# Ledger of designs, part 80: designed miniproteins, single chains, continued (4)

Each design is a single chain, and the fold is of that chain. pLDDT is the mean over its residues in the fold that is shown.

## One batch from the design tools (miniprotein)

Design m14762
Fold by ESMFold2-Fast:
Structure m14762 (fold): chain A 93 residues (1-93)
Amino acid sequence: AADLSSVAESVKALLGEEGEEEARRAYNASPEEMKKAAELVIEHYETMSVEELFRLARERGIAPGVVAMALAAYVISKKGPEEVAKIAAERRA
């Protein structure tokens, strides 16, 4: 329960004003779309900037909220929720 709410708040933080709508869209995403987003994050997170990752997701037809949710879940599992907050702050600077 706590992990899911943390991921949703992280999606809102990553995407700004559109984050709430995109988080809602991500919750309604198909398992196939979420799997594609997770695979993209796992494959490219350490070799690409977050901006490049979002661009690649758009090129592959993955919704921004879905890739943001996959990214937040991955980063939280590997480095904790503080790292997602840092990424969100850097995107707004």
Scores: mean pLDDT 73

Design m14763
Fold by ESMFold2-Fast:
Structure m14763 (fold): chain A 89 residues (1-89)
Amino acid sequence: SDEEIEAYFRELERKLMELLEKLAKEYNLSEKDVEQIKENLRITIELLKRKVLADPNITQEDLDKLERNIESNLKGLVDAAKKVQELRG
């Protein structure tokens, strides 16, 4: 149902925001970098939610793959921000 999909994406956003906060503390990321990653993440989640709501054939396996891909992308953005911060001294 649409309500179940919306609940799924609310929980996914919560998990990803918690992961971002953990990685931000671990790598001592700037507040500006964290805010930019949060904004990117929210936009990505909203676009994917709309796509899933429009697809009547979406499966739990598709959702699991989507979650893994977003988490991987988040980790990539954090790594990029860390490397840029290290290069700036």
Scores: mean pLDDT 84

Design m14764
Fold by ESMFold2-Fast:
Structure m14764 (fold): chain A 64 residues (1-64)
Amino acid sequence: MTEEYEFEVTVGGRKKHVVVKLTELPDGNYRVEYKATDLETGEVVEGELVVSTEGLGLMAATSA
């Protein structure tokens, strides 16, 4: 099942609008797709990664 999360963060004094899609994989890993938009410049950074959840300390690795 795919969950989508949307939030704003401040990095280096800049506000970013971040959208994260989290998809659970059959092997217990998660696919994370992110899109971060700089609210001052409109610059967009997109990426995708696969993470293992076995040792996640609940930080969810959601910082850009």
Scores: mean pLDDT 70

Design m14765
Fold by ESMFold2-Fast:
Structure m14765 (fold): chain A 97 residues (1-97)
Amino acid sequence: DKISEIVKELDNPEIENLLTAAFFGNEEAREKLKKKYGLSDEELEEVLEFYSRYLGLELKRAVYLGLYNRKKDEEFKELAEKYEEEIERLKKEAIEK
């Protein structure tokens, strides 16, 4: 599965930057991802759909970590940890297909 190959590389800044740029409509980044992983247009859209879910969870985690750092409220730390667990689950589901 092409998604599982990409999920294994999410900790690689080069791949994360390409995925982010492609998600926001950068055509050169889209073409680089297609060439690097041998993706069709349909497979690229599937990858970007996965990445949209991943980004949404990462944004929620980052927002609550930021709130915890500013407000020192343990509730925000607990919410950040919850979204970290959801990210781990999303990655695991993509790899195990």
Scores: mean pLDDT 83

Design m14766
Fold by ESMFold2-Fast:
Structure m14766 (fold): chain A 68 residues (1-68)
Amino acid sequence: EALALLDQILELQKQAEEALKQGNVEQAKKLYQQGLEVGARLAEVVAQSPEAEEAVRAAGDKAEAELA
């Protein structure tokens, strides 16, 4: 669940950046708002489990390495 929420946030962020590059500010705003909502859910899940927190951290490190 936590990893699925993280993937969802990353995909929404990518789509928002693409919309912004196309000049579609309204679409970008909607995508960022959706990302914040998913992020709040992810934070709730992570706060309830140290194992979920570790899994999200590992996935985040992998995503950062791929973006660098």
Scores: mean pLDDT 74

Design m14767
Fold by ESMFold2-Fast:
Structure m14767 (fold): chain A 70 residues (1-70)
Amino acid sequence: GDARGAAAGVGAGAREGAEAGGPEQAYKDLSTAARVLKADEEGGRAGERAGERAAGIHGYQGGLGGFKAS
């Protein structure tokens, strides 16, 4: 292989994704397979945990406000 071939391959994939749309291609996979249902379940759980972590960080900021007021 050569670096030019790799760049051409990436460009072709990006073009196909842009034309058919990465989201449009994913939308077709979503409608035909329960694979995305599993991905959505995992994504939903990750989103919930990320939200809890963000809330914890904001709670820590509130604690710092109390410390500064001391």
Scores: mean pLDDT 48

Design m14768
Fold by ESMFold2-Fast:
Structure m14768 (fold): chain A 100 residues (1-100)
Amino acid sequence: DADKAKQQLIQASQALADQLAAAGHSEEGQIILDENTTLANTGKELGNTEFIEKLAQTTKQLADQIAAGDEIALALALIRASVSKTNKSTFNPKKTIESM
């Protein structure tokens, strides 16, 4: 169910954004939430439910690790947000999903 997978990814991304906001990185959390929402919408349009489900699982794991105080997980999330912000003009969600 692509709608269920999309909702799971959005919920996981919101949880990650909330953890980043709690750590003082609300802007970075919003960047990841926006990117993952775009990926969820594009993945649904392309019918790639498996990609959305895997991304939701990975995003939830990252959020849970940050909540547990994993400094490496926090650093990885911040690096991801920085890359997304810097390369926004080169980000292609359709190409990213199709390559998975």
Scores: mean pLDDT 78

Design m14769
Fold by ESMFold2-Fast:
Structure m14769 (fold): chain A 80 residues (1-80)
Amino acid sequence: SILNDLETALDTFITRNNLSPEETSILRSALSLFKSSSSKLNPLTLKLLEEAISLLNNPNARLLDVEIQFGLADIALALS
């Protein structure tokens, strides 16, 4: 499941970057939105979430890069 892979990648990113509880909460809230909207995931949203997984697994990725990618996926979800 893409959402399960996204959750695993996010957990790794949070631990690797030693994110604050506040930063962690924001990212987990975004994941919860995608999970609650799983039946509405259009092909563009799915592609953006696959790109988000790759970004989260990249040791050179910054928090801002992840926030932008999640924002793009959220916009794509709203288009469905």
Scores: mean pLDDT 86

Design m14770
Fold by ESMFold2-Fast:
Order: structure tokens, then sequence, then C-alpha cells
Structure m14770 (fold): chain A 79 residues (1-79)
């Protein structure tokens, strides 16, 4: 269901954001890569939520948040 996809994607976005913060604070490449993986997975699940009209807006928000994590993690990995 769209609601189930939102719940799962939201948890994965939160995990990605937490791993990103830890990776930046500690310089740990493994945490930055974990943030990327969680964000990529969250996007795929949020895309399913976006297909359901009742959860489309929440899906779009979660995709945007996950894309921001990817951008920041990729930037940190280049430094």
Amino acid sequence: SGKGAVELARRLVKTAEEKLKKGIETGNVGDLKAALLSADTAIKIAEEAQKDPSTREEGEELIKRAEEVKKEAEKALKE
C-alpha cells in the first residue's frame, strides 16, 4: 500500500540522514556509503508511494529529502 511505502521510505530517509551526519562528523567513508545506499533504497520505495494519489505528495517529499542526502554524501566522498 502507499501508506506502507511512506512508512518504510520515511524510516530509510531518517537512517540515511543519520548516517550522513555521522559520516561528515567522523570522516567515516563507510557511513557516507551507507547513507547513499539507504537514500537510493528510500527513493525506490518512495517512487511507489508517489504512484498512489493519496500518498503522492509524501512520496515526492521523501524523494527530495533522499536526493539531498545523496548530493551531500557524494560531495563529502569527493573531499
Scores: mean pLDDT 87

Design m14771
Fold by ESMFold2-Fast:
Parts: sequence; C-alpha cells; structure tokens
Structure m14771 (fold): chain A 62 residues (1-62)
Amino acid sequence: SMAAERSAAALVANGASPERARAMGEAADKGGDNATVAAALGTDAPTGSLAGVQASRADGGL
C-alpha cells in the first residue's frame, strides 16, 4: 500500500489526475505490472512514469 501511495504521488507529479493516479496505484498494488498500470490509465502512458511505479513496488520489498 505504501508503494501504491508513492506510485500515485509520482503519477500526479507527472501530470496525471489524482483520481487516475489512485486507480493506477491500486492496480499496481493488486500485483499488476506495467501492462496492468497502462491498462488502468487507458493511454499510451510514458514508459518512464510506468517504470517509476514499478520501481516503487520493488522498493516496497516485493
């Protein structure tokens, strides 16, 4: 959950809406990867942003 929060914050910093960032954070917390996160966004999201979300999950120890 902390990794999801950090991911959501990073996405907001990258220009995502708070609601969209929340949905992405929850998708990542579900054990999704970049593909799941991209699907939650519904766009061809920047790979750098998605890599940051994935890195945040790894930083959480998983």
Scores: mean pLDDT 56

Design m14772
Fold by ESMFold2-Fast:
Structure m14772 (fold): chain A 99 residues (1-99)
Amino acid sequence: SNLDKVEEIIKETMSKIKKATSVDAIIQVYQEAAMKILEIAKKMSPAERAKILAKFDEFSENAKIYAEDNFNVSDYGRLAMIIDLAVQQVKQAVQEVDA
């Protein structure tokens, strides 16, 4: 299913994040995953889209938690701002489809 595809993207991306040696590497793989998840979400029903957004929110928080635990405050702060912006952009794009 498309939900299973989203879960696999998140799982694979979290594996890559845990192997990353810099926040720039985390940002790169996170943004690639966010774009793939958004393209899947756009093709789904409103109810399935809501489930995908919930999984995406959890994924985004887990990426920030990992970065907070493993990198300095400055690098974490930059990553957190980029992730928060990406979350807002994804939610806005989904809201436009539901309008």
Scores: mean pLDDT 89

Design m14773
Fold by ESMFold2-Fast:
Structure m14773 (fold): chain A 104 residues (1-104)
Amino acid sequence: AAELRALADALRTVVAQVEGLAADMTPEQLRAAAEGVVGMGRDIADLLARYDPELAARVRELVRRAEREISARLAAGDAAGALAVLRAFVRELEALVAEALARL
């Protein structure tokens, strides 16, 4: 539980940082931010699997979908679309982590 709470606190900081990102970021800056957040989502899913395997599977599917969509948007030169997907992803991830903590 303490590890999941620490990741939830770190995620709250990352959500604030992602919400503050400008639409004029370079593709490289946005890719680096996306890779960091997706990595955090994977770590959360791995920890969560010890407490709630069904919720861990939902987090893994969210991570896989976000990684695919962000990659596709960046490949198409749609940085604004990639940022919108990243913002939606961090909000959904925060909601799933809050649900996990409420179940503990």
Scores: mean pLDDT 80

Design m14774
Fold by ESMFold2-Fast:
Structure m14774 (fold): chain A 117 residues (1-117)
Amino acid sequence: MKEIHEEIAKEAKKYFSELVKEPQLPLELSLILAKELYESGYLSEEAYRLFLLAVEYLKENGKEHLAGLVLSAVIFLERLSRKYNLPLKELAPGFLKGLEEVDPEVAEALRRALERL
């Protein structure tokens, strides 16, 4: 598990370092897309709940502009969960380590949301 977390951290850092250079979806479109991905089976109930909890944190802290990056982070975690056959919460330490080096505010929103899962 420890070696998997180091690999995940490197992959997350590389992916999000490129993604943050691109325009992100606003909150309303991120909510619509997340619901469609959940209803189509691309996001698990756990991943969709994680996204909604992270959005609550963003709203409470005036950071709704980060919703698109948070959605991308949740989609990335869902993909890892399916690849490794492990729950999101077990993959989170490696993922958050990589994400924190790119966007510490998005990493904090997801960390707070994961504590409530």
Scores: mean pLDDT 87

Design m14775
Fold by ESMFold2-Fast:
Structure m14775 (fold): chain A 84 residues (1-84)
Amino acid sequence: SRNEQAAREIRRLIEQSASVEQLIARIGRSPYLSPEEKAELIAALRRAAAEIPPEQLTARRVLERALDYVRSPALREILRRALE
């Protein structure tokens, strides 16, 4: 399904991204997320990054926190699967 493909891509992007900025840029280029899902996720990631101390800031931790700010049921399902 699209949600499974999106979840696999996001998990890969978490592993491959050295910074939150890099993760955001790569999410912006995702072929599996709609423009609306991209905008919501990027906003959630920026908010989450502001709440995590710089010393603890990883792509995985910021995405885990961002899940608290995502309202779209489809996007929440994608992120939950990506984080497994």
Scores: mean pLDDT 85

Design m14776
Fold by ESMFold2-Fast:
Structure m14776 (fold): chain A 99 residues (1-99)
Amino acid sequence: MEDEEKLEKAESYIRKAEEALKAGNPQEAFDYLKKASDILLELEPKFGELPEELRQKFWDLSARLARLMAELVAKHPELLPELQSYIKERQKKLEEMRK
């Protein structure tokens, strides 16, 4: 239930990011994608323990997130340095969580 609620929250942020991109608000879209990405990162260590339906949702949301990030930087290349910084911070956080 709690993991399902987290995935629903991540989906809500992805939807808000899609709306922000459509509205021409790239920074707002990026902020929502980071929030969704943070939730998915929290669930990644538990992925193999999730029920099949939640694993499918995790996979679908991860694919949507990756697509939206790619679209965002393709349309707004000025965000690429900020995205690169965020990716480096997430890699460090992921390594710390595996300790």
Scores: mean pLDDT 81

Design m14777
Fold by ESMFold2-Fast:
Structure m14777 (fold): chain A 90 residues (1-90)
Amino acid sequence: EEEVERRIFELVAEVLREKLNSKEMDELLELARRGDSGTLTKLATENPNPEVKKALETIKEVQGQFTGRLPRDERMEKVLEEIEKLLAEA
């Protein structure tokens, strides 16, 4: 669980690389290393950057959609795909 959360955070950080400054990227990657699922909810609530907040809420929603539908290893790629679609339409 924590490993999956960490990897999803890393993938989102890569997708948002063009939209985040170095400090924001470092903070997001540090949170990804922790793998704390509670950190996702806290960061989505407290983060002052609206693009980061939106991306984290999107991750939370998409994870809920694919929990139990896909093998754990495949879920990360599908979550990234859906996040890219939603961010592209924004």
Scores: mean pLDDT 54

Design m14778
Fold by ESMFold2-Fast:
Structure m14778 (fold): chain A 72 residues (1-72)
Amino acid sequence: SNLEKAEEIVREMERIVKEMEKRGAPVKVLIEAESALTMARMKVHIAKKYNLPVTDEEIEKLRKLLEEMKKL
């Protein structure tokens, strides 16, 4: 389901943030990465809480957010 895809994207984002922390990434980079992760987590949380469908367009936006995080 799209919800499971969104949760997997959030898990991948969490892994990247943890890897950045372990490598001693600059605080500014960590803040930008944590901000992106927080936005993605909020979207998944709201979808679960209110039993809302996650659309294909929303999955595409989450994938773009993940790719932007990888460029940090």
Scores: mean pLDDT 87

Design m14779
Fold by ESMFold2-Fast:
Structure m14779 (fold): chain A 88 residues (1-88)
Amino acid sequence: GEVEELLKEALEAIKAGDVEKAIEAIEKLFDLGLEAVDAGDLEKAREYIDALKEVYDAAKEAGNEEAAMKAGEYIGLLEIRLAVAKLE
């Protein structure tokens, strides 16, 4: 699936030290997560949040602080949007 493919791309970029490619993959995961929330697909939105959490953990372990900060920010934003969507 698309989530799995983007997650693999992000993890590969982090392992390779390719910060630009890692950030690009993180941004794509975030954008698609937002689309899932807006579409009412809360289960799919959770899959994108979980993928970003895996990217965050990998980035922290690898010392890729920029990627970790971006993933962490986007996790927080998606969790807020998902919580609001559940009230609708």
Scores: mean pLDDT 87

Design m14780
Fold by ESMFold2-Fast:
Structure m14780 (fold): chain A 65 residues (1-65)
Amino acid sequence: GASLQEALKKLEEATGIPKDLLLDSVSDLLKGSEEDIEKAVSDLLSKGVPEEVAVEFLEALLKQK
């Protein structure tokens, strides 16, 4: 699986949201439960983020927990 840094870079490319802002969101998600992470990934998918990018992000976040 991708590293968290690689997953964030791909997410930045897919969303147009700067990596620094995504990293702040990651910090908040890592303070929550695995359910909070899964919900955030589902929200990204519903907003049109590609499944491959969203799945890599989920895997990277779960590895950081």
Scores: mean pLDDT 76

Design m14781
Fold by ESMFold2-Fast:
Structure m14781 (fold): chain A 80 residues (1-80)
Amino acid sequence: DKLKKEAEEMLEKFRKRVEEELEKYKDNPKIVELLEEARRRFEELVDKFLAGEISLEEFKEGLAALQRELGERYQKVLEE
């Protein structure tokens, strides 16, 4: 329950941040593309977890890996 709630809270915070960044950087196609990919991939992870196709541990690992990957790519685009 607690780990599941933490994963859901991380996803919700990330989703809200993505919405804010999409509005802020709507004229930057590279950032928009990354943010849309991030949202899609997070939604896929949630769907698989809720369907019982992946374990909580796999969900957490996938979420952390995705955040790291996309965060690094996002930071690099912002520094251009």
Scores: mean pLDDT 75

Design m14782
Fold by ESMFold2-Fast:
Structure m14782 (fold): chain A 91 residues (1-91)
Amino acid sequence: SSLEEKLKEMEELLEKLKELGEEKAIEIAEEALEIAKEALKETDPLKLIGLILRVIGLEFELEFLDISEESKELAKKILELALEIALEKLK
């Protein structure tokens, strides 16, 4: 399924991010993965909106971190995938 494929892509990107060793980026990406896993189990539209808002909050946190451009790019892609999973569940 496309949602399971997106989750696997997030897991693969997180492993690449872990190789760069920047703890703050890894923490944000791990939280995004947890949100994505929660969204996959959720059927309540209001709770899904709450998960979407949490991802948006993490994107704001990421923008202001003093981390490498490579770590920021990987974490941003993971956040974008988490957002896509939550939005697909609203359909």
Scores: mean pLDDT 88

Design m14783
Fold by ESMFold2-Fast:
Structure m14783 (fold): chain A 85 residues (1-85)
Amino acid sequence: HMEEEYEKAREEFVKAGKKLNELISKVTDDEAFEKIYELLKKANEHVNRAEELKEQGKFSEAAKHYREALDVVNEAIKLAEEALK
């Protein structure tokens, strides 16, 4: 079911985004903040494209874009965790 693939990818992205928000609240390094912000912009571009594709019924392509957004958010999580060491 193509819609299940989309929902699963979206749910994983939402969970990662929630974790990132908790980590960002503790980051005080301006350079780390700027890098995380640029990654969040990239993730939002993928999310916007995923939602557009979902409206067109292209659930598999939408899921792919949510997975790409998840990869970017995971990179941001890694940067936030490094900034907190």
Scores: mean pLDDT 85

Design m14784
Fold by ESMFold2-Fast:
Structure m14784 (fold): chain A 67 residues (1-67)
Amino acid sequence: SREEAERRADPELLRRAREGMEHVSGVTPEEKEAIALLVGSRGYFEVPPDVRDARDIGRAARRELEE
């Protein structure tokens, strides 16, 4: 869940991921936060093979947090 990802995220890794996401266009702040939380909590985010666009990647990250 999103709350669990927030609790598990390394604060420094999370800040670093958020900073990296600031340079990405075509993704909303909410989607950037979802990607940053997944990276911060597990060091990476595996993009589903059927997702190609940056906006779709952000939406996929948000769905991942709901699981």
Scores: mean pLDDT 69

Design m14785
Fold by ESMFold2-Fast:
Formats: sequence, structure tokens, C-alpha cells
Structure m14785 (fold): chain A 73 residues (1-73)
Amino acid sequence: MERGLAVLYGPDADKAAIRAALEALGAEVLEENAHGLFARTTAPRAALEAALAPLGLRFVEERDGMLVFRHVP
């Protein structure tokens, strides 16, 4: 199962660590800018939460197969 993934960066987000964690889960990064990252992933939400929570990211919502995470200060 493939789904979209959006990660919204805060000012203190470790962008390199976030990208590395997503790539380790097999996510394909499609776009990245100063404000966020967009990717495709087959990883389940629980695996994404487990990998991203230590990096200060929390799950916000799921919309039509797109998972949204946000960096929490």
C-alpha cells in the first residue's frame, strides 16, 4: 500500500535526521524545502510514528491516504 507523507518542519527540526529516518523506512522523498518534506511511503503509520517521535515529530492527521506529521518545539 502506497500513501503520501507530509512533514512540516519547525525552526529546530533536524531535517537531515528526519530525511534519513524516512529513507531507512523506504520512503521516497519527492520534494523538500525550508518548510517541509513531501514523500511517498508504504510504511504503516505506527512505524512512522515510532521513527519520527524521537525527532520531535507528531502525527497530526490522515487525509485520503496522506499522513501529516508536524515538528513540535
Scores: mean pLDDT 82

Design m14786
Fold by ESMFold2-Fast:
Structure m14786 (fold): chain A 88 residues (1-88)
Amino acid sequence: DGAEVVATFVRDLEETKKLFEEKFNKDPGSEELMKLLDQVKAQVEGLYPQAVAAAADHPEELARLKKAYEEFLKFIEELKEKYKKTVP
């Protein structure tokens, strides 16, 4: 079910954001955390087309998926900018 795929994907993105925020707050200078962030971004970008395909017949769920994905990518860029200011 496309709705279930979207719900799982969105939940996983929100849990991932929380985890990275917590880890960053504990060690804002962690280069290893930035490498992990890049790896997770690549994985999410790779999985996104499949989630979109699964939600194709569910316009409301598709809109929710797109919003969550865009917010996740924005979160990653904001966290990387914070890192650059911490370790110039």
Scores: mean pLDDT 84

Design m14787
Fold by ESMFold2-Fast:
Structure m14787 (fold): chain A 80 residues (1-80)
Amino acid sequence: ELSREEALAALNRGIYEATGVKGEPTAEGTAEAIAEALKKLGKVTTEEQYEKARAAALEALAKATDLVGAVEAAGLAGNV
């Protein structure tokens, strides 16, 4: 079973592989990486949208038993 730190590192690696966005293996760093990935995908275009995406990602990470599910909830896994 992964520690929380290892799970955050794995999630950041997945974000990087999917979008090219690098993040720190912390809850805050991962939430920022998710928001940056959404910005790169054109889903976030304003400062307000960025802040909302970051806050939503941080809350999802806090609640998730599986941190990979938080990436799907943030809309990173489903854009073709």
Scores: mean pLDDT 69

Design m14788
Fold by ESMFold2-Fast:
Structure m14788 (fold): chain A 60 residues (1-60)
Amino acid sequence: TSPAYQAAVKLGRDLVKRGLMSEEQFQAAFRASGTTPDSPEVDQRRLLAQLEQVRARHDA
């Protein structure tokens, strides 16, 4: 699987583990983006960037 997709999954799980995102929100983000392991890299990077924005909002 591509590094960008793996990074997005890892970041999402870390956000859920830290309580910054619910499991449902994590699943909804992947569903809303339509991103899969077979998606174009640009779509995978967009999902990763979206999850990074969630993290950034809590790094105050």
Scores: mean pLDDT 75

Design m14789
Fold by ESMFold2-Fast:
Structure m14789 (fold): chain A 90 residues (1-90)
Amino acid sequence: MSLVKSARAAIKAARNAIEMVRRGLELDLEPETLVRYLRAAHKAVEQAIKLAKQAGDKTLIDEANKLRDEVERLAKEFEEKYGVKIELPK
């Protein structure tokens, strides 16, 4: 029960962080700010995946993996738009 709640909270945090990245890209925010947002989104997604796997909830695992793919897509869009490489931990 607690792991599922933690996973859902992490997924919500990841969605919020991803939305901040999308909004920042649309508003042409400074690259330094977007890198911070992308790193925060990446951390939130990795925690969501870890917690969802520990909880054994297939629906939450699938959701968290979709958010990871979204962060990777946004990071690539950022790199292409600004010509700046972002280093996300693996």
Scores: mean pLDDT 84

Design m14790
Fold by ESMFold2-Fast:
Structure m14790 (fold): chain A 68 residues (1-68)
Amino acid sequence: AREEVIKIIEEVLKKTKDETLKAILEDLIKKVEKFSEKELIELANLLQESDDPILKELGEKILEVLKK
């Protein structure tokens, strides 16, 4: 689960050109390495409430991986 979440974030990071979003995604990767499954679910839910469509889609993808 955690490795799959990191991979999804890395794929989004490679596609983004926004320096602010890149910084957010790099910080998320560092945090996710230390997160429990509960914290990963909470993160996914928070990202889905974001006004940024990229972060919202990222949250949806993370939640799908964690449902396995």
Scores: mean pLDDT 79

Design m14791
Fold by ESMFold2-Fast:
Structure m14791 (fold): chain A 57 residues (1-57)
Amino acid sequence: MEEYLKLAKTGDKEKIKELLATGEKEKIKALIESGNPIAIALLVESDDLEIQKLAIE
Protein backbone atom coordinates (compact mmCIF):
# COMPACT_ATOMS: atom_id res chain seq x y z
CA MET A 1 0.00 0.00 0.00
CA GLU A 2 2.72 2.52 0.92
CA GLU A 3 4.56 1.62 -2.30
CA TYR A 4 1.57 2.80 -4.34
CA LEU A 5 1.25 6.01 -2.30
CA LYS A 6 4.95 6.69 -2.87
CA LEU A 7 4.44 6.28 -6.62
CA ALA A 8 1.62 8.84 -6.54
CA LYS A 9 3.67 11.22 -4.39
CA THR A 10 6.64 11.28 -6.78
CA GLY A 11 4.46 11.96 -9.81
CA ASP A 12 6.55 9.59 -11.90
CA LYS A 13 4.54 8.89 -15.05
CA GLU A 14 7.15 6.40 -16.30
CA LYS A 15 6.49 4.08 -13.34
CA ILE A 16 2.75 4.27 -13.94
CA LYS A 17 3.30 3.42 -17.62
CA GLU A 18 5.45 0.43 -16.63
CA LEU A 19 2.61 -0.92 -14.48
CA LEU A 20 0.33 -0.92 -17.53
CA ALA A 21 3.03 -2.57 -19.65
CA THR A 22 3.43 -5.40 -17.13
CA GLY A 23 -0.35 -5.95 -17.20
CA GLU A 24 -0.76 -5.14 -13.51
CA LYS A 25 -3.81 -2.90 -13.84
CA GLU A 26 -4.98 -4.07 -10.43
CA LYS A 27 -2.22 -1.99 -8.80
CA ILE A 28 -3.38 1.16 -10.56
CA LYS A 29 -6.98 0.40 -9.60
CA ALA A 30 -5.86 -0.02 -5.97
CA LEU A 31 -4.38 3.50 -6.09
CA ILE A 32 -7.79 4.87 -7.12
CA GLU A 33 -9.64 2.75 -4.55
CA SER A 34 -7.41 4.13 -1.77
CA GLY A 35 -9.17 7.47 -2.25
CA ASN A 36 -5.90 9.36 -2.12
CA PRO A 37 -6.43 12.72 -3.88
CA ILE A 38 -2.77 12.88 -4.92
CA ALA A 39 -3.01 9.52 -6.70
CA ILE A 40 -6.23 10.53 -8.43
CA ALA A 41 -4.75 13.86 -9.54
CA LEU A 42 -1.70 12.14 -11.05
CA LEU A 43 -3.87 9.64 -12.92
CA VAL A 44 -6.15 12.38 -14.29
CA GLU A 45 -3.19 14.48 -15.46
CA SER A 46 -1.55 11.49 -17.14
CA ASP A 47 -1.31 11.63 -20.92
CA ASP A 48 -2.40 7.98 -21.11
CA LEU A 49 -6.12 7.79 -21.92
CA GLU A 50 -6.54 4.40 -20.22
CA ILE A 51 -5.15 5.75 -16.95
CA GLN A 52 -7.31 8.87 -17.19
CA LYS A 53 -10.45 6.77 -17.64
CA LEU A 54 -9.60 4.70 -14.56
CA ALA A 55 -9.26 7.88 -12.48
CA ILE A 56 -12.56 9.48 -13.60
CA GLU A 57 -14.64 6.30 -13.71
Scores: mean pLDDT 59

Design m14792
Fold by ESMFold2-Fast:
Structure m14792 (fold): chain A 78 residues (1-78)
Amino acid sequence: PMPSQSEIDTALVRMIAGIGIATGKLLEAAELATKAAKKSGDKEVQAEAAELNRELAERSKDEEVKKKLLKLAEEAAK
């Protein structure tokens, strides 16, 4: 069966986060994932983006980057 819009948007957010991990561009990935989740208007997709942004923060070795990632996680959940 055809995936729902929520499933498509969730897959997109997960793909963006995965690319960020693979390339080391954690902040860029978090910003794009947050923007995509907000554009979706779907609270479930926004919650997923917030969780992924927290995971990106845990992967960061830079405290300044980690702080920005956590702020993006809060923004994604709103």
Scores: mean pLDDT 83

Design m14793
Fold by ESMFold2-Fast:
Structure m14793 (fold): chain A 72 residues (1-72)
Amino acid sequence: SKDTELGLEYAEKGSEAVRAGDYETAREYGKLGLKYGKKAIEAGDVQGGTGAALAGIGVLFEAGLVSGKPPE
């Protein structure tokens, strides 16, 4: 779905920001990945939306753990 595609795209951008050391940007993209993953689930794309949401959460955890900030 469109929301799954957007969620995965944002999670990918978040992972790139983590690799670049930009943890603030990574946190924002991780939040967007989770947001669009949840929207996809609500629209009936449970499999794709769950994948996108988990990818976003992964970015948030990595940004929090590597930057020394707790995940939100």
Scores: mean pLDDT 80

Design m14794
Fold by ESMFold2-Fast:
Structure m14794 (fold): chain A 98 residues (1-98)
Amino acid sequence: GVAERLRELGEKLKELAEKAKDKETSELLLQASGLLFSAADLVEQGRLDDAIYQVQQALDLLGQAEAKAKAAGDSETAKKVAEIRKEVEELLKELQRE
């Protein structure tokens, strides 16, 4: 379900944060990861409006992380963040259809 997919993406962000070359990028990815885990719990509780808010905050942080990774010359991290952002955006659209 959506909650499971949010947790999977949160875990991927934690792994990516460990590999990120820039400290600010790593911190933003860890914050976004925490928001996706929080959103997954809120989805399971039926608190969809709260979950949507957490996912929107995570997307903002992921946009900042992508920009920071690009500025740091970490093209691999920037690319992977962009891919995860796309998956998170698709999950946000699914939540908004509820």
Scores: mean pLDDT 90

Design m14795
Fold by ESMFold2-Fast:
Structure m14795 (fold): chain A 91 residues (1-91)
Amino acid sequence: SLKKTEQVIDLPAVDATGSPPTVTFTATVTNTGGTAKLEATALLTSPEETASAVVEQEVGGGPTTVTATAVLPGKKHTKVAARFVATIYEE
């Protein structure tokens, strides 16, 4: 049977930096089984803009670091909050 495990991580608001403004969010996702497929989506929200980033990778057992980076084409010094949703598909 296909097993699906979902982890939701709310990350604190951070300042976007650089030109164009860029934010990077890092989450740790734990796979309790063997080799599996990971799909992760980060929804990034600021007062001016909303963006999303999607990451797919294979993961082994144990903790794996997943990084989502988004370039925001709008405002300088934007504070950005993120919700990170990671889904592990086990066969």
Scores: mean pLDDT 69

Design m14796
Fold by ESMFold2-Fast:
Structure m14796 (fold): chain A 80 residues (1-80)
Amino acid sequence: TTAEDIIKDAINILKKAGATDLADLLELSVENIKEITGSITGEDAATVLDGAISRSKELGLSQEVIDNLETLLSKAKSLV
């Protein structure tokens, strides 16, 4: 599993939860990182997911959604 795949899994979770604007921001973040650096690292994915988890909590998304995002964050951190 690549760091980009982990962020794509997070985008899918957010879209299913109805957090479409946040999901779109994650997709834009991936595109911007790839344009600047040429790749997505585990550190990049962890940074993006930390922000997504924080915003998900502010938006009042369910604990199940937050737990699933935190699982993906742990996976991203394992790639560093």
Scores: mean pLDDT 85

